# Designed miniproteins, single chains, continued (2): the designs that were tried, part 3

Each design is a single chain, and the fold is of that chain. pLDDT is the mean over its residues in the fold that is shown.

## One batch from the design tools (miniprotein)

Design m4071
Fold by ESMFold2-Fast:
Structure m4071 (fold): chain A 76 residues (1-76)
Amino acid sequence: DIQNLPYLEGMARGLALGTKAAISAFPDKALSIGYSTGRTGALLGVSPDLLRRAMREEGLSDEVIDAAVQGHLSML
């Protein structure tokens, strides 16, 4: 599947790391940061499943991951 090419997996990991760093800087904005990450992932062609996996591997909370999925879906 074209969505599982290595460059998209690397991009999902980069988004997860950036989200983790942003939440560390602005913890009160965690859900809005997650939502924004989801929207960016959609624009970059990262699938929701790749994004969920990368965010979970970086230790982001289920609430933040759910916000990212909502952000991704908002771009349809």
Scores: mean pLDDT 84

Design m4072
Fold by ESMFold2-Fast:
Structure m4072 (fold): chain A 100 residues (1-100)
Amino acid sequence: MEKEVYEQIEAITKELEKLLQELIDKNALSDEDAKKLKELIEELREAVKNKAPISEVIEILEEMKEIVEKHSDNPLASEMKAYIELAIENLKRLEKELKK
């Protein structure tokens, strides 16, 4: 299960990287917010490499959500926010299963 959890986090990270690039290409973000989101994606990659606690991954995703939510008038930013919310919910569920 540990390996499958980090494979899911890696898949989440790749999808978020793709969504972020689409937002950048559409000029949907400020340069500052784009830079911060790139830094948070790198933090997710390091969390996967280091097998960080799921709670740490959730905290990074919640910070990303707050930044993306500022731009929710853009449909693509709204889509990224919804994806982050679903990812957080799924990871919280997995964390509960691991603590049985």
Scores: mean pLDDT 83

Design m4073
Fold by ESMFold2-Fast:
Structure m4073 (fold): chain A 80 residues (1-80)
Amino acid sequence: LAAPVGTVLERKVDGANPYTARGTVTPEGILLQFVVKDENGEDIIVGGLLIRDPEAEIADLEKDPKQAALAALLREALGL
């Protein structure tokens, strides 16, 4: 990965249900977490997965305009 292990990258996704995509660089790939804010402004992790093949994931995400922020996060982590 282009970014050092332990690097945390965030992209805000706007919409009716806004959230922050958080990517953490690991030796096995990118840990992607979906973070929303509760009514008090506290971060809640509502989901996550380890992306072991970020290049393939970018290709799939770029097919959906709603996933553009996630694709951009992964591209930044790979130095693309």
Scores: mean pLDDT 77

Design m4074
Fold by ESMFold2-Fast:
Structure m4074 (fold): chain A 70 residues (1-70)
Amino acid sequence: MEEEKKQIDEALDKAYELEVNKIREALSKNGDEERYQKQLEKLKKSYEIMKKNATPELYQTLKDWIEEEK
């Protein structure tokens, strides 16, 4: 369980970075800094909640998603 929790946290961190990069790239075309900051704040809060509710099932979902995105 503890080891799986660590893997889930790491997967969430990677997913968060991927989402941040997507938002940054998309919004940099428009230069809408306010919208960018708002999206980042929401994303950050969502990932904090997911880390608190981390499970092995979530890890599998994240792992599959990360592999598909990369």
Scores: mean pLDDT 71

Design m4075
Fold by ESMFold2-Fast:
Structure m4075 (fold): chain A 99 residues (1-99)
Amino acid sequence: MTVTVTGPAEVAVGETGTLTGTVTNTSSTAQTVTPVAEVLSPDSVRPVFEGSDGSTREGPVVRAAPGGVISRIRLSEPKTVAAGGTGTLTVDITAGPAP
């Protein structure tokens, strides 16, 4: 498996950044990939993720880190990539205030 991600390294509060991930299945069998994002944000900021299906979900805080907290979210249902195939995932991340 190889993964390439393009998009902004940082998103300002109130701004939306679009990340595009491309996954290439180099194995001889179909593989199921579950797209997950982890985002570092200050305690006063939470990322809101919009999946390819148009659903939005605030990421749960999974751990503390230097500079704030890490939030993790599953961006979509598991997606199957055929043997030797390529899958593309696009996700929008909006930096909003913490509740």
Scores: mean pLDDT 69

Design m4076
Fold by ESMFold2-Fast:
Structure m4076 (fold): chain A 56 residues (1-56)
Amino acid sequence: GAGDLVDGAAAAGGAGDEALARRLAEQAKSNPEDAIRGGREGDNEAGRRAVEQAGA
């Protein structure tokens, strides 16, 4: 149900954080503002992907 998808998105967001952290660190090296923006966008994308895969 919707609750299960929300839980899946949160778990995947957390699991994806390591990969996101690496990308954000690389972006921060060149553009700190891009890293901040990417962090928020990345969290949404990671969560959305987890929901899609779990819910499919």
Scores: mean pLDDT 50

Design m4077
Fold by ESMFold2-Fast:
Structure m4077 (fold): chain A 71 residues (1-71)
Amino acid sequence: SKNEKILKLTKETFRKVADVESEYLAKVQAARANISDPEELEKKIEELKKEMQERIKKVHDEYQKKYQELL
């Protein structure tokens, strides 16, 4: 049914967002381990956060497109 397709799409989208967030957390942990300068670390974390936000935006854009195709 249409509702089953929407539920499947929603679950896949949640998984993709979780994967992006997990990758971000791993990269932050690596940055903390490898960057001793506090200002350089803060700048790197800001760059990683921006990358994460852009990736999540793409996942949401894909969700919206696929959702509209189901209407």
Scores: mean pLDDT 89

Design m4078
Fold by ESMFold2-Fast:
Structure m4078 (fold): chain A 60 residues (1-60)
Amino acid sequence: MNLTAEEAIKRGNELAKEVGDEKITEVGQEVAKKTGILDPAELVRKTVEEVEKKVKEGKL
């Protein structure tokens, strides 16, 4: 995904409306544990990528 930090946050808010904040939080925690990313902007970007992938695969 080729998103700026600002675009990733906006897209995350749109996905939260679609799948719910709880699902976004669960995926974010999984990404944080799996990748060890400490930068909040990069973590949001990777979380958005993973949520969109799961939605496309019908797993959310």
Scores: mean pLDDT 74

Design m4079
Fold by ESMFold2-Fast:
Structure m4079 (fold): chain A 65 residues (1-65)
Amino acid sequence: SRAQLEEEIARLERYIARLNEFKEKVKNDPSLSEEEKQSILNKIDGTIADVEARLAELRAELAAA
């Protein structure tokens, strides 16, 4: 249903927001080396890309509903 799609979209948007908050914490963490920061940030960016791809699918379904 439209409501289920909207709820799932909102859930994934909140997840991306949390991942972006985590990225800022990683960037500002004085205990991490630049190499460690880059490794963690690359992994987070990969996760964000996967979630954004799923959001695009769900938004297309919502537009067709």
Scores: mean pLDDT 90

Design m4080
Fold by ESMFold2-Fast:
Structure m4080 (fold): chain A 60 residues (1-60)
Amino acid sequence: AFSPEAAALVEEAGKAKDRAEAARLLGEALRADPSAAGGLIRAGARLAEGASPAEAVADL
């Protein structure tokens, strides 16, 4: 589960129009909730592998 701040940042990351903005928002979510690192690192890896922002955050 995410903190409310991290959850809002993940929602914004999934709605991002480009991968750089999605990656930035995922980084901010990690700063807001380090306990969620496993899910956020996986989302970042999916984004790096070519997934869309929405696909990258689908499992969060």
Scores: mean pLDDT 79

Design m4081
Fold by ESMFold2-Fast:
Structure m4081 (fold): chain A 87 residues (1-87)
Amino acid sequence: MVKEIVINFLKKVAEIMKSSEEEKKAMEKLAKSIAESIKSVEEAIETIQFIGDLQVKKALLNGDEETAKKIQELTDETIKKLKELAS
């Protein structure tokens, strides 16, 4: 479940960023590798927060406030879902 949430988050980030099919495939492989490395819900939360913050900052630096907002909302929702699983 936690690994699936991490994979789904990264796939949705790639979708929001309008990534190419090749980039989406690369992101899915990376997402699976990251998910396999995660040993706890805490590590999953830290990973999601780090990637989310990085992508939001990148979008803002490019002047894309709408993309930044969508990634921030997805990041917050994903972290909330992971915290509920830890409860």
Scores: mean pLDDT 82

Design m4082
Fold by ESMFold2-Fast:
Structure m4082 (fold): chain A 88 residues (1-88)
Amino acid sequence: KIEEIIEKAKEELSKLVKEGASQLEIDKKLAKAKIEVNLKIAEELGDEEAIKRLKELKERLEKAKTEEELLEIIDEIDKIREELEKKK
């Protein structure tokens, strides 16, 4: 369920903030949550292309070391989100 993904992300973000995590770590966690939410939406819609693209972005996110890399990944996530919204 999307609600479960969001709830888990909120808990993990709260923990990171309390532990004094870097902005990069917080932003990576937010981007991961965005991918997981959109992946669930794509799965529910049966959008195989969106599922593939989101899985590739998840792999890119795991390897991301800089804010610049994160911004590129977030931009791609937002583009996929816009396309999925048109299919609802």
Scores: mean pLDDT 80

Design m4083
Fold by ESMFold2-Fast:
Formats: sequence, C-alpha cells, structure tokens
Structure m4083 (fold): chain A 87 residues (1-87)
Amino acid sequence: KKEVEELKKKAKEYDDEMARIGREGNEQFEKLSEEAKKAYENGDVDKAKELIERMRKLGEEFNRRIKELGDKATEYQKKADELEKKL
C-alpha cells in the first residue's frame, strides 16, 4: 500500500501547487483591477486598457498552468485508485 500512498501524496502536491498558483493569480488580478479603476477615475484610458490587457495575459498564463497541474493531480489520483482496487 506504500505505492498508493506515494501516488496520493503526488496528487496532493499538485493540488496544493494549483491552489497556491490560483491564490497568487487572484491577488495579482485584484491589484491590477484596482489600478485600472484608479486609471479610469483619473481619465487615463490608455493606462486602464494596458492594465486590462495585462490581466487578460495573466489569466491565460495562470489558467494554462492550473490546467496542467490539475491534469497531473487527476492522473496520479487515478493511478492510486487503480492500485488500491488491486490491493
């Protein structure tokens, strides 16, 4: 059963990393959103558009990373489940 525990630990490590990246992404989005709002309030439309574009690119990057980590977590969890059924 040690192999099942190791696979479950790997799945959890990927889930934990995915959660950490998600939190970091949300914090960055909140900061950029506040900066964009302030830029609009100051009439700096170009600055606001630049910040919104940065948010879009950041979202694409974090979504890609989170998906890759989630796929790995799912893969290791399935391997653990399959081995556990045989034991």
Scores: mean pLDDT 83

Design m4084
Fold by ESMFold2-Fast:
Structure m4084 (fold): chain A 60 residues (1-60)
Amino acid sequence: MAIELGSQVIKESANIKDPELHRKFVDEGLDTIRRANLAKTEEEKQEAEKLGKEALEKIK
């Protein structure tokens, strides 16, 4: 789930014309994927998922 959320953030960021905002959301998507891949506990997995959901909500 969290990897899919991070990938979706990156895909939606492609529609952002401001290069600084685009970079910010790409970074947030990549961080979500990184946290998901490094997560060792259920709590860490939930944190990664929360980060991804928050990033998607910010892309409006």
Scores: mean pLDDT 79

Design m4085
Fold by ESMFold2-Fast:
Structure m4085 (fold): chain A 58 residues (1-58)
Amino acid sequence: SALVERAEALLREAEQESDVERAVALIREGLRLAEASGDEAALRELERRGVAIVLRKL
């Protein structure tokens, strides 16, 4: 799915982003696209990755 591919790309950008507020915005947009894709398994996996990314920046 193009939406899932874009969501994964946004979470990769968030991993490299040093500004935590900007990283959270990237994660939020990625999860929105994953939800819109209807791929529940992809959404669940990306939600876990998003939490891990934020925790590593705290």
Scores: mean pLDDT 88

Design m4086
Fold by ESMFold2-Fast:
Structure m4086 (fold): chain A 79 residues (1-79)
Amino acid sequence: GLKKAYEVVKKFAEEVKPYLSKEAQKKVEELLKKIEEAAEKGDREEVQQQINKLVNLIMENTSDEDIYKGIAAVEKAQG
């Protein structure tokens, strides 16, 4: 469901957040809030759009190695 999608994305963002600048961290927090609000409204299209924006922001501001660390942490937490 949309709430589960938000939880997964939030966990990934929180794990990657320490590798981001303070400015990028603030933008991540703003996007996570938008994803949560859209998920609560049941707006699947808005959830997908905001997740895409969050992923793009992280990819633009983080190394591949730090992204892989975030993915591994999410997999460990959900396995």
Scores: mean pLDDT 80

Design m4087
Fold by ESMFold2-Fast:
Order: sequence, then structure tokens, then C-alpha cells
Structure m4087 (fold): chain A 89 residues (1-89)
Amino acid sequence: SERVERARKLAEEAGKLAQEKNLPVDLGQAISDAINAVLAAATHPNASKEAVDRAIELLEKMIEHLKNGDYDGALKAAEEARKVGEEAV
């Protein structure tokens, strides 16, 4: 699935950014939780495709915030991605 591949690539990029930027523990945990929820939704056979697409979009916004040093924005995007991913199933 292209969605699964997209989610995996975003997970890899987020993981690299977290290591490179020495992120706060709470933000690192939120990113991990968001990635796990979105990957679970993307791989679930009965998940809402629209909700999975929204969750992937939120991971992209999270990565954009991380690249810009906006850690508050990254945390909010991560928390929303986790919720949308969990609700997609």
C-alpha cells in the first residue's frame, strides 16, 4: 500500500530528526506514539482511508514543525496525529 510506504518514510524521517535535534523527552514520546498510531491505522484492513490520509498529513506537519524548530507546533501535530490514527480503526 502506498499509504503504508508513505507512513514508514515519515516515521524514518521523524526518527532521524528526533536523534539529530536531541528533542525533549515528552516531545520524543509524543512523536513515537503518533508514529505507532498512524502506522497501525495505515496497516489496518478496515481503517478509514480518509482518516489515515489525515493522520499522514499531520505527521508531515509535525516533521515541518520539527525542521523549523517549532517544538510546540510539533507536539500539537503529534498529539492530533495519534488521536486521528487511533480513531481511524
Scores: mean pLDDT 85

Design m4088
Fold by ESMFold2-Fast:
Structure m4088 (fold): chain A 102 residues (1-102)
Amino acid sequence: MKLTQSPTSITVNVGDTVTLTFTLTPEKSGTYEVKLYKIDMETGKIELVDSKTLELQAGETHTVSFTVTVTEKGTYKYIGTAIDLETHKVVATSEPTTITVN
């Protein structure tokens, strides 16, 4: 599967809302789960932020968006993973979005 995430980087203020958009092109039709993880770059702490389940068609481009509110100053990476729910395997991982919070 091809999985891309936007934006690549953004600088925001505490209390701001950021929309992260994923573009998915599966090689196999089926039900997939997209999980959004947050990594605190100071502490290395990883947390699951949100997940969405999608029914995707092979070779078609699909989009899914997550909205996150930033509550603490720092530098964070947000990474998406796509899981094939038939096989329970991770089939793609995005390049991360870096969010810098002032």
Scores: mean pLDDT 88

Design m4089
Fold by ESMFold2-Fast:
Structure m4089 (fold): chain A 78 residues (1-78)
Amino acid sequence: MEALEEAAREEAKKYGLDEKEVLETVQRLRRILAERGLTEVTSASLTMGGTALLEQGVDPKLVDAAVRALRRAAERER
């Protein structure tokens, strides 16, 4: 997904993070959402997925960047 890679790159720049780490965190977020039956990207599903990543000990900056990247990509993929 081109939109997802671009969104991850943009959010990585904002936080001074590595693009690959943001993309890997987005993939983890998507996996958590899928495991919970949440296939649609909504504010509620992103909040639930982000909270799960934080509970797993993921860096809050990576979680924030991943949530924003997935939200932006979902808007562009419509």
Scores: mean pLDDT 78

Design m4090
Fold by ESMFold2-Fast:
Structure m4090 (fold): chain A 74 residues (1-74)
Amino acid sequence: SVEQQVQQLLQQVQTLLGQLRAALAAGDTETADAVAEQISVLLQQLQDLYPQLSPEMQAQVQALIDEYVATLGA
C-alpha cells in the first residue's frame, strides 16, 4: 500500500539523517555529501506520493523535511 511505502521511506530517511548528523559532526564532508544525496532521492519519492497521503501522513513528511533542512542549516 501507499501507506506502507511511505512508512518505509520515512524510516529510511530517519536512519540516513542520523548518519548525516554524525558525518557533519565529524567534519566528514565526503560522507555527508553522499548521505545528503541519498536523502534527497528518498525525499523526492515522498514528494511524488505526497498528494495521495492523509493530512496526518503529510504532516509526518513535512516534519521530516523540516528536520533535514534544519540539519543542513546547523
Scores: mean pLDDT 86

Design m4091
Fold by ESMFold2-Fast:
Structure m4091 (fold): chain A 105 residues (1-105)
Amino acid sequence: LSEEMRKDIIDSLSRMAGEIARRAALRAGASPALADRLSRVAGEITRLRSELEEDKNPDKKKVELVKKAQEYLDRALDALAEGDHKRAEEYIKKAEELIEEAKKT
């Protein structure tokens, strides 16, 4: 695949993941602002995962940070489903911090 085609595929996967997370959050009763944050986090995790999967020798620390970010995203969605918006916001903040650390690695 060309570099442009690879980028387009990753961009599409990232967008779809964000849309799915946003819709799930809104269905669970999240505010639009919180749903937008979950959408951004889901999209960034998907982009980072896709880039790491294309790397023949991915940085193991970066892989672990992205996995932990996904775990916090999943916990945030579970908290929203249980009506605990405060816990969901705390989990999404942790996911955002892990994503920023992964980007610096």
Scores: mean pLDDT 86

Design m4092
Fold by ESMFold2-Fast:
Structure m4092 (fold): chain A 93 residues (1-93)
Amino acid sequence: SIIEEVLKNSKLSEISKKGLLYFLKEFEKVKDELDDEKLREFVEENLSLVLPNVDISDEDIDKVVEFLKKYKTSEDKKKVLEELVKYLEELEK
């Protein structure tokens, strides 16, 4: 899996790696059913599983929503995922 390859090379904690793997697998199941409002709600409800010890702002939620939209439509999903992981690494510090 491309997700597992990117996560293995990330600086995220083990808990955040497992959380992000779950988060992205759940997103893949529902992505075609989510409009913009439901996508934001999905991120609001599930991003704490990825970053359980981080105070997540509305701006952080909006940024993750942008990455998921890019991920869904991108021909280079690995690049988008690497950019998302880099953003999450900065938040986890």
Scores: mean pLDDT 85

Design m4093
Fold by ESMFold2-Fast:
Structure m4093 (fold): chain A 78 residues (1-78)
Amino acid sequence: SIIEEAEKLAEEAIKTATEAIKKEGENELYKELLKAAEEMKEAVEKLKNREIDNEEFLKKYKEKKEIIKKKLEEIKKK
């Protein structure tokens, strides 16, 4: 499901950023990745609690997915 995809993407982003911070210390790129992942988790939580509808969730999912993927690619290019 798209909810499971969102959760998995957020978990991957958190793991990647956390491991990078542990190795190299904090920087803005890793903080931005963590923030986007946390916002993705928040969107999932709001959907499960019926605070937002499926349309609003899909909009947030698409936006946060693009941010997370861009930040992950930036880390890979280092």
Scores: mean pLDDT 82

Design m4094
Fold by ESMFold2-Fast:
Structure m4094 (fold): chain A 80 residues (1-80)
Amino acid sequence: SMEELKKKIEEAEKELDDLLKKIKAGELSDDEALEKLDEISEKLSEVDKHISELSKEERKRLIDIGAEVTLLRMKILLNR
């Protein structure tokens, strides 16, 4: 359902925000942070399978979250 897809997007946004907070606080190792990013990526992939069912606004949110996940992964890998 559209409501279920929206909820998954909201959950991914919250998980990414919580992850960023923990990284800034020094509460996670690089490996733990990468594992959490993989979990978020998997959730986004599930939503992406239903991209045709999403509104334009939900598609923008999905793209934005995906870009943030990619950028964060790259920053972690470059700072090793």
Scores: mean pLDDT 86

Design m4095
Fold by ESMFold2-Fast:
Structure m4095 (fold): chain A 62 residues (1-62)
Amino acid sequence: MEVVEEVAILPDDSPENLAIAVQLAAHEVSRRTGKRVAAARIVRKEKLPDGRVKVTIEVTLE
C-alpha cells in the first residue's frame, strides 16, 4: 500500500475549504499516479503568519 503526501495552502481552516483541499489532493494524486485512492486525510495543519493555513494531506493508494 502506497502513501503520498500533498501540501495545500488555504485562506482559512473552514470545514468547506478543508473538504475541498482533501478532494483536490485525492484527485491530483489519482491523476498523477494512475492508481485508485483508498483514503485521504489531513495529517497536519499549520497556521501561517499571514492568516493562511498550510495543510498536509495523506493520500493512501490501493
Scores: mean pLDDT 83

Design m4096
Fold by ESMFold2-Fast:
Structure m4096 (fold): chain A 77 residues (1-77)
Amino acid sequence: MDEVLEKIYEEGVKLGLESEEEAKKKKEELKKILEIARKAVEEGLTTEEQVAASTQVIEAKLKGIEEGLKLKEELEK
């Protein structure tokens, strides 16, 4: 699992570095999915355990995209 999450993170970093527009769009979409999942848990529609795997994947991708975008901004200074 950890190696898969690391690769997903690396893919996010690459996306942020190679395509700022697509990275920003994907970041917005992933944040919306995380918010929906969080609200579903808070409302008792699902459990943290049931969403944990998908949440970890989404968080890894989001963190990667954020890091890639940050690195791109620093390189373009």
Scores: mean pLDDT 80

Design m4097
Fold by ESMFold2-Fast:
Structure m4097 (fold): chain A 87 residues (1-87)
Amino acid sequence: ILSGAEGAVLAMEAVAARTDEATAARLREGARAIREVAELEAAGRPVPAELLEEAEAYARFAEDLLASDPAMREAARAALAAARAAR
């Protein structure tokens, strides 16, 4: 099954492809932070609190963006559905 972190990264990357350059850059930074957290957790390594806070801040930014734009919400939803269907 798709993990929450995998889903968040896919959603952020899908939205980044459809938005302006500045917003896309922020979403790509968020995707990298979330991926780094997931990699540390998968390796059984401690996740620094600062990295967790950074990932959470980017996740909130993405959630706010999705709440305001139905086209971006649909892009994120479609990316998650495609990833789940591929298993």
Scores: mean pLDDT 76

Design m4098
Fold by ESMFold2-Fast:
Structure m4098 (fold): chain A 87 residues (1-87)
Amino acid sequence: MGIKLSEEEYKLVKPIEDEFLRRVLLVADRFARGELSLAEAEAEIARTRDETIARIKALPLPEEVKEKLIEAVENAADTFIADLRAA
């Protein structure tokens, strides 16, 4: 994400970021294999985005850090959806 985090903050954020990336890459792979329609893939990425944002909001982080992390997750999800639509 390129956001400056303390070591403690990064330790809290990293597993959430890793899980988000794992889930969206799995959706992209399933779409590429024809196991998901475009609408199903977009819906799963949107759900993963919303669940990831909820997890970030629950973390004991400063509000400004949460806002930047949420923006990064939203931008990443939008990019993945755009890539699916371009396929």
Scores: mean pLDDT 85

Design m4099
Fold by ESMFold2-Fast:
Structure m4099 (fold): chain A 78 residues (1-78)
Amino acid sequence: MKISEEEFEAEVLTALGAMYLALGDIAESRGDYDTALEYYRKAIELFEEALQINPDNEVARRGLEDARKKLEELEKKR
């Protein structure tokens, strides 16, 4: 199986996005909404970059949808 440099980059960006999404969830669970908002925004940016490189990355698509939903719900609390 041949993994292209771009495909590898998309996988790395997707993994980083998932990490920031998890950090956002932890911050939100602690009531640290400002930190949670920053992490969710960073996750969105990383998933969007991954999808620009590999539009068929389902993990990145799901992560982007989850991060956007969490960001919107959290912003409504302010």
Scores: mean pLDDT 83

Design m4100
Fold by ESMFold2-Fast:
Structure m4100 (fold): chain A 64 residues (1-64)
Amino acid sequence: LTEEEENKAIAELIYKDEALLKKAAEILNLDEEDIKKMYEKDPVKFAELIKQKDPAFYEELKKK
């Protein structure tokens, strides 16, 4: 997988899982609605932002 493909896959995992959406909202200090909008606008940048704010969470999702 390219880095871009990996970021898209991680963003999709978060978007499809309510618990992961809540965790992402906590990490970014945003509402779940704002997280969904970020995913819809640019899933790659969304995943990159998660990686910057909580690299441990990103690596956990990468293992799935």
Scores: mean pLDDT 80

Design m4101
Fold by ESMFold2-Fast:
Order: sequence, then structure tokens, then C-alpha cells
Structure m4101 (fold): chain A 74 residues (1-74)
Amino acid sequence: SEEERRRKEELEREVRRAEVLAEASKGVGEILVAVAEVTGDDVEEARKKAEELEKKAREEEERVREEARREIEE
């Protein structure tokens, strides 16, 4: 139906948003590490913070993707 098609498109947009945010989190993490290297701050702490940030964003992406898959396939 038209309603099912619109819902699918909305879910696909939500997945795309989560994907973009996850990719952006990687970029932010790279900036955090680079700043630490330049300023003489704790680079290892910056790396761990970057890894945690990317991990959380990727976990959110996977969660959104799984939820969308369930709704689209039903």
C-alpha cells in the first residue's frame, strides 16, 4: 500500500541518518586524536574516547537498521 511505501521510505531515511552520524563520529574521533597530538595531551586517552564514540555510534546505527528491517519486512 501507499502507507507501507511511505513508512519504508521514512525508515530508510532514519537508517541513512544513523549511517551518516556514525561516519561523522569517526571524523570527530580523528580530530580528537589529532588535537591531543598537537597539544601534548594524553593521546591514548583521546584514542580511547574516539573508539568509544565510534563504537556507540555504530551500535546505534545497527540498532536503527535492525528496527527498520523488522518493520519493513512485516
Scores: mean pLDDT 82

Design m4102
Fold by ESMFold2-Fast:
Structure m4102 (fold): chain A 62 residues (1-62)
Amino acid sequence: VSEEAKRAALAAYIALEHNGSLDLLDSTLKVLANHFGVSEEELRKAYEELKDKVPEAKAELA
């Protein structure tokens, strides 16, 4: 997974968590994939990896 896909995934995660709108996931990923110049498929993989690690990251911040 490229560094740009990781940045796009983090941006998507922050936007979706802040807005609480999971219904916007597909449109958010498409917009960010285009903006960062990565494939939607690569961004989806990076987002799922980030999502799985977030509970551990939250524990470290507590």
Scores: mean pLDDT 69

Design m4103
Fold by ESMFold2-Fast:
Structure m4103 (fold): chain A 119 residues (1-119)
Amino acid sequence: MTFAVEILKIHLEELKKNPSLENALTALLTAKRLLEVALENPNLSEETKKRLREVLEKLDKLIEKLKEKIPDKLKIEEAEGIAAVCAAIAKRYDKFTEEDCREMIELAEEIIELAEKLL
């Protein structure tokens, strides 16, 4: 199992247990940064790249809406910092195979659904 898949599962479970705007923002930002790193893999099929881009567009729109509801800029910076660290780890250790990308897309879609319910 890749780090990216494991960390997304952890964020999804945390969001299910403790639904908050801050936890939703952290999970969405982490998913966005991980999918951006995955998209850097030139060996992915065009279908997988298209699905990654579609999910990234959904993530971007939802992240901006959530940021508007969180007035504390430090909490936003903390969430962005967590996402950046997760992306750096995944970029170093993960291969982002077709199977990894499929699992990451499924987890990101679940995070999106839960986060939308908080809006």
Scores: mean pLDDT 89

Design m4104
Fold by ESMFold2-Fast:
Structure m4104 (fold): chain A 96 residues (1-96)
Amino acid sequence: NAEREKLRKELESLSDEEVENRAMKLIDQYLEYTGNEEEAQKLREKVKNASKEEKIDMILELTDRLNKLEQIEADVEEAFALIRRVTGELAERRKK
């Protein structure tokens, strides 16, 4: 709640160029997670043709999506680390 409003206020205080640069950087980070270059290109075109307010809305939405993706990645990496550990222990404990 408060974090989203705080971020919006910060973005509203930035220049149009700074907001566009922030949006482009978030799209690049989103691309790193999704691998979807076509989606990233469409998002970049939307940013270039958007008003400052629309760019801020896109930044807020992409920030929410990235936070969720980062949490999922952390959870998946932890799950794989556990699987590797258990599999290794089972292999070592095999009775011949």
Scores: mean pLDDT 80

Design m4105
Fold by ESMFold2-Fast:
Structure m4105 (fold): chain A 63 residues (1-63)
Amino acid sequence: SSSQIKQLVLQSVQELMRLMGEYTDYLLQYKKTGDKSFLEKAKEYDEKMKELIKQTNEQVQQL
C-alpha cells in the first residue's frame, strides 16, 4: 500500500542519512591522516548504503 511504501522509504532515508554521516566522517579522517584504514572503513559504509538502497527497492516492489 502507499502508506506502507511511505513508511518504508522514510525509515530507509533516515538510516541512509546515518550511514552517510559515518561514511563522510571516515573520509574526513582519511584526508586528515592519510591512514588507509579510514578509507577501508568508508568503503564498508558505502557498501552498506548500496545494500540498503537495493533492499528498500526490493521491498517497495513487494508492496
Scores: mean pLDDT 88

Design m4106
Fold by ESMFold2-Fast:
Structure m4106 (fold): chain A 98 residues (1-98)
Amino acid sequence: MMEERVRRLAEEIAELLGLDEEEREQFLADALEQYRKDPEGTLLALEALLYAMKGKLEEARKKLEELLELVAKKQPASEEELAAARAKIPEIIEEAAK
């Protein structure tokens, strides 16, 4: 179920980016490789990117915040590092949005 969701998200993102067939296959392969290493983080990152690309900026922000919380649980960071990462979320969303 989750792997199929990652495939669907990656395909939709590749389509929105206008990737050719070879670029799409590489993007999907990279997404699946990342999913095998970090299933939850990869899913959240892909959902955030897709929402941002569709102009759903509030949904994208929520997914990126969930991703940051997940990363903080797996790799404890300083409060300063977490604050800096959180401050970058709006900038990332603006860059991804069309």
Scores: mean pLDDT 75

